# Designed miniproteins, single chains, continued (2), part 8

Each design is a single chain, and the fold is of that chain. pLDDT is the mean over its residues in the fold that is shown.

## One batch from the design tools (miniprotein)

Design m4246
Fold by ESMFold2-Fast:
Structure m4246 (fold): chain A 90 residues (1-90)
Amino acid sequence: SAELQREIDVAMARMRLQVMEQTSDDKYKKNLESLSVDDLEKRKELENRIMSRDIEVLRAAGEFDLAERMEERRKRLLKIIDEVIEKKKK
Protein backbone atom coordinates (compact mmCIF):
# COMPACT_ATOMS: atom_id res chain seq x y z
CA SER A 1 0.00 0.00 0.00
CA ALA A 2 1.03 3.62 -0.48
CA GLU A 3 0.79 4.19 3.30
CA LEU A 4 3.09 1.24 4.09
CA GLN A 5 5.56 2.37 1.39
CA ARG A 6 5.69 5.87 2.94
CA GLU A 7 6.42 4.36 6.39
CA ILE A 8 9.23 2.23 4.92
CA ASP A 9 10.70 5.22 3.02
CA VAL A 10 10.69 7.38 6.20
CA ALA A 11 12.29 4.58 8.27
CA MET A 12 15.02 4.09 5.64
CA ALA A 13 15.71 7.84 5.44
CA ARG A 14 15.99 8.03 9.27
CA MET A 15 18.37 5.04 9.31
CA ARG A 16 20.60 6.55 6.58
CA LEU A 17 20.74 9.91 8.42
CA GLN A 18 21.73 8.15 11.69
CA VAL A 19 24.56 6.22 9.97
CA MET A 20 25.79 9.39 8.22
CA GLU A 21 25.78 11.42 11.49
CA GLN A 22 27.84 8.65 13.16
CA THR A 23 30.55 8.90 10.44
CA SER A 24 33.18 11.62 10.88
CA ASP A 25 34.08 13.92 7.95
CA ASP A 26 37.72 12.76 8.17
CA LYS A 27 36.71 9.07 7.97
CA TYR A 28 34.36 9.75 5.02
CA LYS A 29 37.10 11.75 3.22
CA LYS A 30 39.68 8.98 3.81
CA ASN A 31 37.29 6.38 2.34
CA LEU A 32 37.05 8.49 -0.86
CA GLU A 33 40.83 8.82 -1.42
CA SER A 34 41.12 5.38 -3.14
CA LEU A 35 38.49 6.29 -5.80
CA SER A 36 39.25 7.68 -9.28
CA VAL A 37 37.93 11.11 -10.33
CA ASP A 38 35.34 9.40 -12.59
CA ASP A 39 34.16 7.16 -9.71
CA LEU A 40 34.02 10.16 -7.34
CA GLU A 41 31.83 12.10 -9.81
CA LYS A 42 29.50 9.08 -10.16
CA ARG A 43 29.39 8.71 -6.36
CA LYS A 44 28.56 12.43 -5.98
CA GLU A 45 25.60 12.04 -8.39
CA LEU A 46 24.37 8.90 -6.57
CA GLU A 47 24.72 10.42 -3.06
CA ASN A 48 22.96 13.63 -4.17
CA ARG A 49 20.09 11.64 -5.72
CA ILE A 50 19.59 9.41 -2.65
CA MET A 51 19.80 12.27 -0.11
CA SER A 52 17.56 14.59 -2.17
CA ARG A 53 14.92 11.82 -2.28
CA ASP A 54 15.26 11.23 1.49
CA ILE A 55 14.82 14.99 2.17
CA GLU A 56 11.57 15.04 0.12
CA VAL A 57 10.33 11.87 1.91
CA LEU A 58 11.04 13.39 5.35
CA ARG A 59 9.41 16.74 4.43
CA ALA A 60 6.30 14.94 3.10
CA ALA A 61 6.07 13.07 6.44
CA GLY A 62 6.31 16.35 8.45
CA GLU A 63 9.79 15.41 9.78
CA PHE A 64 11.15 18.92 9.10
CA ASP A 65 13.97 18.76 11.69
CA LEU A 66 15.28 15.49 10.21
CA ALA A 67 14.95 16.90 6.67
CA GLU A 68 17.03 19.97 7.67
CA ARG A 69 19.69 17.72 9.26
CA MET A 70 19.80 15.59 6.08
CA GLU A 71 20.13 18.75 3.89
CA GLU A 72 23.08 20.02 6.00
CA ARG A 73 24.71 16.56 5.85
CA ARG A 74 24.13 16.44 2.06
CA LYS A 75 25.82 19.85 1.56
CA ARG A 76 28.78 18.79 3.73
CA LEU A 77 29.32 15.38 2.05
CA LEU A 78 29.06 16.83 -1.48
CA LYS A 79 31.63 19.50 -0.50
CA ILE A 80 34.00 16.78 0.78
CA ILE A 81 33.65 14.85 -2.52
CA ASP A 82 34.38 18.06 -4.48
CA GLU A 83 37.49 18.72 -2.34
CA VAL A 84 38.83 15.18 -2.99
CA ILE A 85 38.16 15.57 -6.75
CA GLU A 86 40.00 18.94 -6.80
CA LYS A 87 43.05 17.48 -4.99
CA LYS A 88 43.24 14.52 -7.44
CA LYS A 89 43.15 16.90 -10.46
CA LYS A 90 46.21 18.78 -9.13
Scores: mean pLDDT 87

Design m4247
Fold by ESMFold2-Fast:
Structure m4247 (fold): chain A 73 residues (1-73)
Amino acid sequence: SSEKLKEEFIKKLEENKDNLEKVGELLLEIAEAYRKGELTAEQAVEVFLHAAKLMKDEGGGGADAEVVRAALG
């Protein structure tokens, strides 16, 4: 289900929060899942906001906005 996929992406983001390259790869996978209709817009936004929160905890500042912006294109 799309809810399970959302939960899996959140878990992977949390497991890889100290690896910016891996987080970037996961954001692209999330964007692709949304493009393919595997995630709803609401679910994609929730996952991107979770990623932004994790980046704030790890790096802070402009990194949060950049992470979200990069994911959304």
Scores: mean pLDDT 75

Design m4248
Fold by ESMFold2-Fast:
Structure m4248 (fold): chain A 71 residues (1-71)
Amino acid sequence: DRLAQWSREFAERARALAAAGLSLDEIRARLRAWVDAEVARLGLSPEDVAALRTIAAMTVDGLAAGRAAAA
């Protein structure tokens, strides 16, 4: 299941970037760059591109929600 794999990979990357002290905006930019690189490498369908971008966005939103809940 590639969607589950992408979700896991984005979660792991986002966690590592957050642990390194990056801001949410920096994490968003890094994940966006990674999505663009994967799209270019894999020749994804428009539907897969949309799914990958949605997973990346949801990962950042999850971090933001976690921070808001802690505050």
Scores: mean pLDDT 76

Design m4249
Fold by ESMFold2-Fast:
Structure m4249 (fold): chain A 92 residues (1-92)
Amino acid sequence: SFEEFIEKIEKGELTSDEILEFMKKANYEEQLEILELLAKYMGLDPEVIREIVEKIKAGADLEELAEELVEKLKLERDKALAIVEIIKEILK
């Protein structure tokens, strides 16, 4: 099922809720792989991921952070929300 989940991410067939549900069941290694694939799929540099991590650690509002990513990087809102929520889950 992990391989099928990866294929669905690459095809853009998953909602942010489905990604988060899977993340809660995934181990740490799988969570990192999902994050790397989402970043690659959305064309994000590791630098951008680091900035998101720092902002979340600083207590940034996830909705506002997602809106910033939509405006600056032209990401779909659902994809922007998914990445910030996934990073938040990993940082717990």
Scores: mean pLDDT 72

Design m4250
Fold by ESMFold2-Fast:
Structure m4250 (fold): chain A 94 residues (1-94)
Amino acid sequence: SKEEKLEEMKKKLEEVKELLENKDPEATQRAEEVIKKVEEYEKGKATAEELLKAVGDLGSTILEKASTLDPDTFRRVYELVMEVAEIAKELLEE
C-alpha cells in the first residue's frame, strides 16, 4: 500500500541519518529534510515530484561524500538512498 511504502521510506531514511550523524552533519541534515518531505507528502502538503527531487538531492550529496566517508558506510548509505528513490518513483507513477 501507499502507507507501507511511506513507512519503509522513513525507516530507510532514519537508518541513513543514524549512519551519518557522527560522520557528516551536512548529509545528516539532507536526510532529515527528506524525512520531513515524506511527512509533508503523507499530509498532502508536498507532491510526489517534490519528494523525488528531495531524494535526488540527497543522492547527489552522498555521491559528493564518496571520498570522505568510509567505504562500508558509503556503500550502505548509497544502497538505502537508491532504495528510497525507487519507492519515490513508484509513488510518482501512482
Scores: mean pLDDT 86

Design m4251
Fold by ESMFold2-Fast:
Structure m4251 (fold): chain A 88 residues (1-88)
Amino acid sequence: MAVDAEVAAERLAPVIEELARQLGLTPEELRRMVAERGPALTVLEMLAKLENMSVEDVLRLAAESPGASERALAVLGRAMELVLRRRE
């Protein structure tokens, strides 16, 4: 299960990167959103805005399957971390 999250995160990273770029978000703005809301919630908030849904509605649907929602949040978090690739 954990291995699947790593593979999915690598596949989602370029998709999230392209989506943020198309939405007109700079890497710095994306980093600030992640710092304030967390990586997984930032992605869900962007998707909810695109679909004209609330983040809470999306999270509530995911909560009906706790194991699936936990895995989804872990994958989104890892994917966003890969997108940001923080360097000193």
Scores: mean pLDDT 66

Design m4252
Fold by ESMFold2-Fast:
Structure m4252 (fold): chain A 83 residues (1-83)
Amino acid sequence: MSIKDELDAFLKQVDGQIDQMKTLSVDDAEAVLAKVDAELDALGKKILADPTLTPMEKTIYLALLIAAKSGHWVVVKQLKKKA
């Protein structure tokens, strides 16, 4: 399976997770954000260590992981404004 297929599957999961986070309490959403941060760090290390990826592909994939984290963080911030 290509790293692109893994990334596409991960991004689909992120969209569903972000939608679910909107229905959670602030504390539960912050717990999800902490787990996501750890998972994204681990995935980023895998991408950096992959010898089949070009430097540009690594840059693009890492940028996508940062965008995914930012999406989760925005939901937590919005929930805090409602509290």
Scores: mean pLDDT 77

Design m4253
Fold by ESMFold2-Fast:
Structure m4253 (fold): chain A 80 residues (1-80)
Amino acid sequence: SMEESIEVLRKAGDERTARFGEEAIKIKEELGEDTPENREEFRKRLTEKIEELGVPYLVDGELQGPEEEIELHRRIAEEV
């Protein structure tokens, strides 16, 4: 059923989302100071992790990045 599928995806998504968040924090820590150059590099690396893990854009417990990109990823996640 659809409800069962959503529950399974939610549990799988939670694990991958948590892992993605951990990796996002690690990237931020590696880059250090919050500069425009580091923000752009951070976004680039996060985009790579989104594709690798198949999860929405999530940093420090919040969706991050350009609004249009966040909306696109959210819509893709909602369709699954």
Scores: mean pLDDT 58

Design m4254
Fold by ESMFold2-Fast:
Structure m4254 (fold): chain A 95 residues (1-95)
Amino acid sequence: SAALEELRKLADKMVEEGVDPEKALEELLKRLAEYLGVSVETLREFLEKLRELQERGEQVGTSDPSVEAEIAAFRETAKKLGVPEEFVEAWLALT
């Protein structure tokens, strides 16, 4: 939670300073990857899989058993990529 609060403050500062959105996103991803102890590439892979899970939930509904299986597979993938469980749960709560 503290890391997400720091990232939010950094994002707000970048908006106030008129930083290019693509450069701001790259810096935020870099800071988050450093906090999690993973590479930026690993974090991008994690976020892409999260996007795919969101699209599945929109297509079939979040109460569908197939979505529950996809969420379980997503948690396993995040664990293999070295993403902390607390971050995975916080991210899933935002989707």
Scores: mean pLDDT 69

Design m4255
Fold by ESMFold2-Fast:
Structure m4255 (fold): chain A 60 residues (1-60)
Amino acid sequence: SASSEAAREAAERAGRAAAEGDAEKAQLYPTIGGGNGEVARRAAERGNGSGAAGAALSGS
C-alpha cells in the first residue's frame, strides 16, 4: 500500500545515491587497484539492506 510503496521508493533512492557516490570514487581512483569493485559491492549491499527491510515490513 502507500506506506510500503513510500518506504520502497525511499530505499531505492538511497541505494541509487550511494551507488552514484561510489561510481564517482571508483572513477577518481582508477589505478588504486582491485578495490574499485569492492567499493561498488559495499554500496550495493547498503542499498539492498534498505530494500530488504522494506520487503520484511511488506511481505514477511
Scores: mean pLDDT 52

Design m4256
Fold by ESMFold2-Fast:
Structure m4256 (fold): chain A 55 residues (1-55)
Amino acid sequence: MAKLEDSDTVGKLLETLRELGESEASIKAWEEWAKSLGLELSDTLGKLLEAIRES
């Protein structure tokens, strides 16, 4: 994936991070963090960014 949009999923973000050389431990940490915000891998990046801004 060359570019992500707000309509793309958290799962697509994690796939992109793998392609960029992130470790599986780092990817797992991202998954757990998103889950702690009440997000699923099918939720959008726009929703993730909104959750971060409210923190």
Scores: mean pLDDT 76

Design m4257
Fold by ESMFold2-Fast:
Structure m4257 (fold): chain A 82 residues (1-82)
Amino acid sequence: MEEEIREKVKKEAEENREKALEKTRKKIEELGEELEKKDPERGRELAESMLRSVENLSEEMLEDATEGVATMSITSKKIEES
């Protein structure tokens, strides 16, 4: 039961992360294209740097959020069974 809850939370968190990253990547790419028209070299470098930063941040946030939500879900289930 606990392992099933953790796996479900992890899967949902990963799906939500991918959706959020997709939207963020699209916005960064659009901004990068706009900047590239004004400054081709700097625009590309900035877009790449921002994409890398978002990827790193999202991985750290996913781990912390997944553990927190899993703990809450397990606690909620135990209360329901009590």
Scores: mean pLDDT 68

Design m4258
Fold by ESMFold2-Fast:
Order: C-alpha cells, then structure tokens, then sequence
Structure m4258 (fold): chain A 78 residues (1-78)
C-alpha cells in the first residue's frame, strides 16, 4: 500500500512539475481510486470557483511535499 502510494505520488509530482494535465489526472485517479470522469467533473467545479490549472499543479506539488497537511485539510472539510 505505502509503496504503491509513494510511486503514485512521485509520478503526480513529476507530471505536475511538467504541467502534464492528462498524466496528472491518470495518477490522481489511481491514487484516489476514483474514475477519471468523476475526478474531471470535480476539477471542472473547482475551475468555476476560479482555481486555474496552474494553481492546481501548484496545489498538487505542495500537498505531495507535505502529505501530513492532507489529513488536516480533510478533517477541516468535515
């Protein structure tokens, strides 16, 4: 589990730094175990809130560098 997550996170960071939207979405889909179609729908909602693709790339990089903050932010969304 942790090794699989680590590889997915490393791929996510790489694609986010390269600004490869399709690659990042594929790895996010695998990591979150959510279909790409559902993930794209959620991202489209975020874009309507003013979050650009560039901001999302930055968010993925920041979150991947600080995975502990992911748990805190998930808690705050409840």
Amino acid sequence: MEERERKAVEALIRYAKEKDWEGMIRELSKLLEIPESELLEELARMEKLGISKEQFFDFIVEVSENPEELLKKAEALR
Scores: mean pLDDT 70

Design m4259
Fold by ESMFold2-Fast:
Order: sequence, then structure tokens, then C-alpha cells
Structure m4259 (fold): chain A 95 residues (1-95)
Amino acid sequence: SEAERLRNLGDELVKRGDDRLSNNDYLTAAMLYVQSSKYFLQSGDYDKAIEVAQKAIELMNFIMSNLPPDSVLKKMAQNIKERAEKIIEEAKSKL
């Protein structure tokens, strides 16, 4: 089914994100988690969408706590976090 295809894409992106995280590539890992959570949202797997988006938020909170307030990386991290929060809000509205 289309839902199964989207869930499989989501799972693959989580795996890729986990691989990037293992190499301390937090920004790339979080971007992969956000894209994964979008596929879970599109597949109707709202619990997985929330779970994976929360992983992105945790990474971005870590980045933001360890960078100067005016850092361009901190602004990028804030943007990724806001995108993940929007996905969680949309998924929760469907539950």
C-alpha cells in the first residue's frame, strides 16, 4: 500500500539519521528525522511522526544550548526545531 511505502521511507530516513548522529552530525541527523516524520505523518502513522520529530527537537535543543545566541548554526537549529514542532502539532490534531 501507499501507506506502507511511506512508512518504509520514514524508517530508512530514521536509520540514515541515526548513522549521522553516531558521527556527531547533529544538524544533518535532525533534518533527516524531520523528513522521516513528514513521511510518517503522510502515512497516517501519527505516533511515529511525533516520536521521530521529538528526536529532532532533542538534537536541536542540544545544539542551541552549546552555541552562542547570535550563531548562524543556532538560528538553523531553531528553524529545524520549529519545523519539527509543527509536525507534532499536526500529528496531534489527527489523534
Scores: mean pLDDT 89

Design m4260
Fold by ESMFold2-Fast:
Structure m4260 (fold): chain A 109 residues (1-109)
Amino acid sequence: DEEEEIERMRKSLPLLTAGASDEFLRTLLRFQKLFRTGEFSEELREAFVAVLEHLQELFPELREELAGLIERARAAESLAELARVWQELMNLLLIDRFDVVEARRRALS
């Protein structure tokens, strides 16, 4: 049930899903399902780029940093390269720029 999966995602990732549309959560869910296959594909790469583009709209203060990650994701040719970009994204949102993300979350709550 896609709607139940979206609701679980909102509850498990409130920092990343505050103010996020159902469209964004469907995009994120598609990326997660493709990434779980353990296989690199152009579809996986494009799904990750779509997630990053949605994050630029959700966090306009991080647009420049996210643009760099989008460029690297588009150039990725392996699962390991996408995983590295994902780790850098998590460091950006949960460590380096946590104050910006938390402030946006509170503003949208």
Scores: mean pLDDT 77

Design m4261
Fold by ESMFold2-Fast:
Structure m4261 (fold): chain A 82 residues (1-82)
Amino acid sequence: SLVDQIAAILAELTRLSPASRRALAESLAALGKDAPGALEQAVRTRDYLAIPGVGDAVARELAASLDPARLAALVAALRQLL
């Protein structure tokens, strides 16, 4: 499924728990083509809760996991998939 493909991309973020990775994958799948832009916006504004469907636990784990290189790789992978 699309959710499983996104979850596989997110597996590189080792600080995301399996439950948080699944929840984030479902949120990004629901956003579709807008998902890469939403992720970039959230990183730029430091507001991960602005991503629809993302709660406090996922937001904290994302903040701990993302650096500019990992973000660029994730966005590129999401743009290729979506």
Scores: mean pLDDT 81

Design m4262
Fold by ESMFold2-Fast:
Structure m4262 (fold): chain A 95 residues (1-95)
Amino acid sequence: SPLDQTLLDARQSLAAADLYVEMAERYLAQGDLDAARRFLAEAERHLAEADRLIAQLEARRDQLSPQQRAELDQLKAERAAVEARVAALRARLAA
């Protein structure tokens, strides 16, 4: 269904953001600030796409099945964790 596809697309965007934030964290730990900034920018781009897709799903929450709503709530929780790591990286790179 279109809603299942949007949930899958949101999960893929969030997974990409998580991967890029992990790469940024690893390069920052190695002192490679330029690589850390490049991967952080990619993480932020994918996180923004996940936010857009999650917002579309939330706007249509009443049309979601109970299982789809549970998946959306899990995505929102996982998104918040990725955003916290992105914020921490931004603070460390701005120092």
Scores: mean pLDDT 92

Design m4263
Fold by ESMFold2-Fast:
Structure m4263 (fold): chain A 62 residues (1-62)
Amino acid sequence: MDGGEALELSLEAKKKDPKKADEAGAKASEEVRKLGLKDEEEAQKLAVNIAVELLKKEGLIK
């Protein structure tokens, strides 16, 4: 999944359930922080992908 598609899915999830979408984003950000990545672009890409997977688990996207 490219970054644009992942971002679009994240925005759709926020429209359906902003609370769960925010929780997924916060958890993804925390997981990426634990990895200590120095590259901002790689860190953002990973965080978005983790958030999308969490949103799929919550049933907000497919």
Scores: mean pLDDT 74

Design m4264
Fold by ESMFold2-Fast:
Structure m4264 (fold): chain A 100 residues (1-100)
Amino acid sequence: SFLDKLIAVEESQIALLDEALASTDLQELRLKAGLVAKDNEIVIEEMKKKNAPEEIIKLNEEIYRINKEAADSTDLAEAKALLAEARKKTLELKKLLQEE
């Protein structure tokens, strides 16, 4: 189903965020954060086409902004704090999708 595909994407994003958070290299973290942000953008477009609940779309837009900020960060500790928040919100998004 469309919902199962979205859940799989969120699981993939969590895995990539875990890899980014384990990194000690700012450039690698930024690259991975950028990839997650790009995936968030695609998911938001698909959710809008399917008339997903506004709360789910807004949460995804917030996750996108945080990941994009991490991708642009010049400080490793700040970037990791941003990605930890993005990961937490991505887990909440996954839970909301599983409750649909």
Scores: mean pLDDT 87

Design m4265
Fold by ESMFold2-Fast:
Structure m4265 (fold): chain A 102 residues (1-102)
Amino acid sequence: SEEERLKESIEKVRQLLYDDALAVYNQLDDINKRIDEIEEQIKNTSDKKKLNELRGRVIGLLFEVKLALTILKEKGADQSAIDALQATIKRLDAVLEEIEKK
């Protein structure tokens, strides 16, 4: 039936979202290294065009990590994973505020 096909399609999408969320969590050290690089670039620039580019990168990472947190919470992920993702979000929010002060 069309309802069964829709349910199967939704379940496949849910699995892909979960796999992507796990990949974000597993790459969290690399994400934090990218944040370190962005922080250093912010510190070393007053160019508004460069700051706007860095803002875009921070917003992109923030969206990716927030989406991963939402999906992993839905799946009942380990509290240590939730805490790590929340710490990264808090760090990204602080970086975004630092750009706004420039």
Scores: mean pLDDT 87

Design m4266
Fold by ESMFold2-Fast:
Structure m4266 (fold): chain A 132 residues (1-132)
Amino acid sequence: SSSEEAELLTEAADELARAARAIAEGDKETALEHLSRAAELLNKLSTISSHPDSVRGYSNLVQRLREAIAAGDKESAAELLETLAYLLDQEARYVRALAKMGQIDPDLAERAVRALEEAARELRRAAEVLRS
């Protein structure tokens, strides 16, 4: 359902924000745990999403980010963080469009948009820290 889609997306975005903060703090173990949870949530979301190929793409990028962080590849990690942040901003616009069309509950959509925008900010911050 659209409600379940919005809830899973919010949870995935929250996990990505937590992962990004851990990356910025140099807490590799915590970052990898949150990235794994985000990937699982995005994979589940891809089975119910109105645009499953896009969501599957997000899950694949999160897995690549997890691999870069595990390897200590700061440059690849920074590029993947920036790419993911850009895509989460696009996803926030998509969710707003679905809410405007009456396809998602407006309160759930607002929560998802806020979580996506927060995750995008934290991902960009983490990328900047890795490039410093």
Scores: mean pLDDT 90

Design m4267
Fold by ESMFold2-Fast:
Structure m4267 (fold): chain A 68 residues (1-68)
Amino acid sequence: SLDELYEEILAAVPEEKRESMRTFLEQVSTLPDAHQAVILRWLAREAEAAGELELAARLRKAADFLEA
């Protein structure tokens, strides 16, 4: 489910940033699927540029689910 994919994303976020990211993703989850996918793709590119490859992969997985 999308909720499980978002929890997987949060598990890859550093603990000190997890609650702010949870709040952000909760706001994102209220948007239409296409808009969520665009935001998650953007976040995945930023995570990859920062060397956060596992976070980037989990963000892309959630975006792929929304675009299916």
Scores: mean pLDDT 86

Design m4268
Fold by ESMFold2-Fast:
Structure m4268 (fold): chain A 80 residues (1-80)
Amino acid sequence: VSQEEFDLEAELGIAEIEFAIIKLTVKKNKLSPEEVQELLERAQKIYDRLKEIRERLPSPAVEDLIKDVEKFIKELQEKL
């Protein structure tokens, strides 16, 4: 495994954990519009990062995560 492949896999793992935390925060808490906007911005950054990972390291795992994040962003936008 090259350093680049390792770094991309690590980045994917970090994105998965960050996204899981955001989803749990939304699920367990009644959020203000300002808090929703902050989480939306964080989710958007994860989405953009995942698209970059997909271009360099395409995999079913990356594609599935991108779809999950995209769906979550749309659902979260409906709360604003």
Scores: mean pLDDT 81

Design m4269
Fold by ESMFold2-Fast:
Structure m4269 (fold): chain A 63 residues (1-63)
Amino acid sequence: SSDVDLVLGYFDTDGDGVSKTRLLLFQRAMGLKPDGVADDETRAALAQAIRDHPDLLLAARSA
């Protein structure tokens, strides 16, 4: 969803590679393959995390 893309953009706010580092940490926390690739499984897990914690989306909007 657009919310997932917004959060992925937020992860990239600190520059090249930072979004990959944050994504790797998220993937590890969710039990996903820590590849730094926002595949369908990663996007689905992130969408669920946003639904459970809307503050994540608010943080992305604040960046």
Scores: mean pLDDT 70

Design m4270
Fold by ESMFold2-Fast:
Structure m4270 (fold): chain A 60 residues (1-60)
Amino acid sequence: APVTPEQAYEAARVAAEHFGLTPEQADEIAEKVRELAESRPMTPQELAAAINRLIKEAEA
């Protein structure tokens, strides 16, 4: 089943915070991932890839 925007937001925020990003960075990543999930159906695998990419970009 596709991930809901709410699930995408929460997963991204928790992951970003766990990797030591600031609350502001975590919220920004979570919002971007929520928008992706709202724009199209997203699988858990696609969600994980998107979160990982955005966290990596924020660390650069």
Scores: mean pLDDT 80

Design m4271
Fold by ESMFold2-Fast:
Structure m4271 (fold): chain A 98 residues (1-98)
Amino acid sequence: SEEELLRAEQGLNEAVRELIEEAVEKNNGRLSAQQLIDLIKSLISDNLSEETLKLIRDLIEEELKKNNSDTLSAEQAFEVFKRFLDKLVEKSEKLKQE
């Protein structure tokens, strides 16, 4: 059901937010681009394609540029992760149409 999907999405968002907050605390309050990439690889797959890694790097670069910083806060890292999931969903929908 749509309600079950929304609850699952909320639960996933909360779990990922907590993992990002833990990673930020472990790294003295901020995450580098590489630390966020390593975290995403640990959550999804260690064998991400170069295309997928480039997508993650591009999203991180956009967030860093927007915030005039070379590192990410927990909130900024979570925003990058959400945008990455949105792009994966878009790619999945395109594959279903082929």
Scores: mean pLDDT 78

Design m4272
Fold by ESMFold2-Fast:
Formats: sequence, C-alpha cells, structure tokens
Structure m4272 (fold): chain A 83 residues (1-83)
Amino acid sequence: MEEERKKEIELRKDILDGMLALIDAVYRLIQRIHPDLSPEDVRRREAQDKLALLKASLEKYKDDKEFQEYLEKRIAEIQEQLA
C-alpha cells in the first residue's frame, strides 16, 4: 500500500543511481583507452548520456510525482556541471 509504494520509489532511485554510476565507470574507461580524446568532450558526452537516461525515466514514470521530482533534481545537477 502507501508504505510499499514508498519502498518502490526508493528502489527506483537506487537503481537509477546505480545506472548513472555505471555510465560514469564506462566513460572513465573510454578516457583511459582513448587518451587522445579531449577530457572535456568525454565529460560532455557522459553528461549527455546521463541526461538521456534521466529524460527517458521522466517519460516512463509520468504518474510518479515523487520520482519525477527526484529525476528533475538529478537533471539540474548534471546540467550545472556542464556549465
């Protein structure tokens, strides 16, 4: 019920954070394998992929207001990092 719904939302947040961490790990590996790539371009591409995941999650979970607010905060954080 309501308590189970809160646990479901927290699990969604945990899964999302895990996926974002995996994207980070992949781009760190790309930078190491391709040292000829601009670190700024790699960071920008990483941020774009993270934003794409977050925006897709916003579209998928339109009815989950609490998760929507969480996603919007994460999007704002990443956009701020892009300068």
Scores: mean pLDDT 82

Design m4273
Fold by ESMFold2-Fast:
Structure m4273 (fold): chain A 69 residues (1-69)
Amino acid sequence: MEEEKKERIERKKKTIDEIYQDNVAAVQAHADAEGERTGDLEGYRARADSTIAQIKAFAEKEKAALDKE
């Protein structure tokens, strides 16, 4: 059914957003903790920013693919 398919797609998009937010929060928390522990906060944050950009790109690509269903 079209309505069931639409609801399934919306649930998948919500799951992607939740996973994205959880992953971003975990990456930021890890970078801050390790940066403070080692004294290399700038280096860890730079790596975190790169990782977050990749996670964001993957999340947007996955959601865009669902819109084509």
Scores: mean pLDDT 80

Design m4274
Fold by ESMFold2-Fast:
Structure m4274 (fold): chain A 81 residues (1-81)
Amino acid sequence: DAVAELERAAQKVADAAKAGDFETALSYIREAIRLAGEVGLDPATVVGYVLRAIGAMLEGNYDEAVATFQALADAARKAAE
């Protein structure tokens, strides 16, 4: 289930970012992009969510980053039909 994997990736990104491990966070962001593509989301939509989440993480707003990836997962769920 790509949507469930995307939600798990979102939590892993937040956990890694909170720990200051941005290399690990970026690896999970790459996985989230791949999973969103697998369910047929428009690449521009995926990029928009990723940039918003990265911005939130850079501000230390990890709850906002998780919420942004959860919104991406919701968009993926709707696109998958």
Scores: mean pLDDT 73

Design m4275
Fold by ESMFold2-Fast:
Structure m4275 (fold): chain A 88 residues (1-88)
Amino acid sequence: STQNQQGYQINNLHQIGIQYRTLSGGGDAISRELDEKLGQEIKDTAQRALDLAEEAANDPSKTDKLNEGLKLMEEARKKMDEASRQLQ
């Protein structure tokens, strides 16, 4: 059902957000070699995505919040890709 699909996506968003927050080691979502501002932006974006996933989990009818969280997670991924290229 649609509700089961939403629950699956919310859980995936939580897991991705946690992964991004821990990618630098020591529980941070940033590499120790990344620019501090870029690293903080990645961490903040991942945290916002997690907050939206939690809001959507409390009310599965809020598909707009789930979609916003997915967009923020995609933004965080793009920032991680940019950071990886800059570290070359």
Scores: mean pLDDT 62

Design m4276
Fold by ESMFold2-Fast:
Structure m4276 (fold): chain A 100 residues (1-100)
Amino acid sequence: SAMEKQYQEELAKAFEAWDAGDYETALEHLERARRLAEEAGDVEATVQALVQMGLVYDALGEREKAIELFEEALRLVEEHLPEDKGAQEAIRAMIEVARS
């Protein structure tokens, strides 16, 4: 769909900015990706955007913000994708690493 294409384009721009060390630009594109996913009701895409935002904040040393984003992603997986134990375990591991 047009939304899925725009979502993937925003993720690609975020990853390009991340590779360039432009974390502020990466977060702007991830926030747009998150909004596109939320507007579409796409929980999996919303979780992906939240996790990527958390990873950017963790790389910036903004550990509390990273944990808040990972906890929001985990809440969405537990509520809407309870069978996806792999995603739950991965996000819990990210929270533990950010707390270390």
Scores: mean pLDDT 89

Design m4277
Fold by ESMFold2-Fast:
Structure m4277 (fold): chain A 71 residues (1-71)
Amino acid sequence: MSDLPKEELLKKAYELGYGLGKKLLEAGVKPEEIIKAAEKAIAEGIAAAKPTPEELAMAEAGLKGIKDAVE
């Protein structure tokens, strides 16, 4: 099995996003607001920093975690 640093980072990003999404739901934030805020933060980050493909993949994994947590 390939256990590359990138795979570990993507798993951690997803888990952090999932946990964040769950905690925001428990705090009473609406799923739609959570998703929109996360998408906006990622879009602004991309515009400001021009991230590497690996950084983009981590951001996408985190967003997927948030979406999976609230869906």
Scores: mean pLDDT 76

Design m4278
Fold by ESMFold2-Fast:
Structure m4278 (fold): chain A 85 residues (1-85)
Amino acid sequence: SASEGAAGAMGGIALDVRGGLPTPEQAEKAAQSARDGALKHGNPKAAEAVYEGGRRAATFAKAGDPQGAYDSALEGMRLAREAGA
């Protein structure tokens, strides 16, 4: 589903950010791609969740807070899954 796909992509971003990769720019691009995929499959609420989660994760990563980045990506994943209900 679009919400499950978006949640999975955000989970991947969370794991990569926690591991120190990808860069904040790569995390933003991955979140953008996940958002576009959710929109293409007709789920704008999931798209909004991954966009906001990815934006917050990139902001924390730029600030040197990998835990904050990870937590933000996980919250985006949770909200994207809920948007599928």
Scores: mean pLDDT 67

Design m4279
Fold by ESMFold2-Fast:
Structure m4279 (fold): chain A 99 residues (1-99)
Amino acid sequence: MPSKMEILTAGARELAGLLQKLRELSRGDAEAQAAVNEMMDLLDELIRRLSAGDVEGAVRVLEELIELAKKTLPKASAEQQKVLEEMIEVAERTIEEVK
């Protein structure tokens, strides 16, 4: 089986791709762009914790990302909601695999 660090790194890469897609869908929507910027900051924090070998810290950042994505869902367009739901699924799966 992959290591916890490999699982977290794979999850971070998948989340980065989904955030890129969400950023494209959020063009011209100031509230959506603000939420994307907060999620990008969390992704940067996730990468920092992974670089430090901080598995527990990385899991906490993923939990914060899930909470922010869930908070953003009710305000999002149908296309943005699909990406946010995929991000939540990736983050939840990543946490489950490392616990």
Scores: mean pLDDT 86

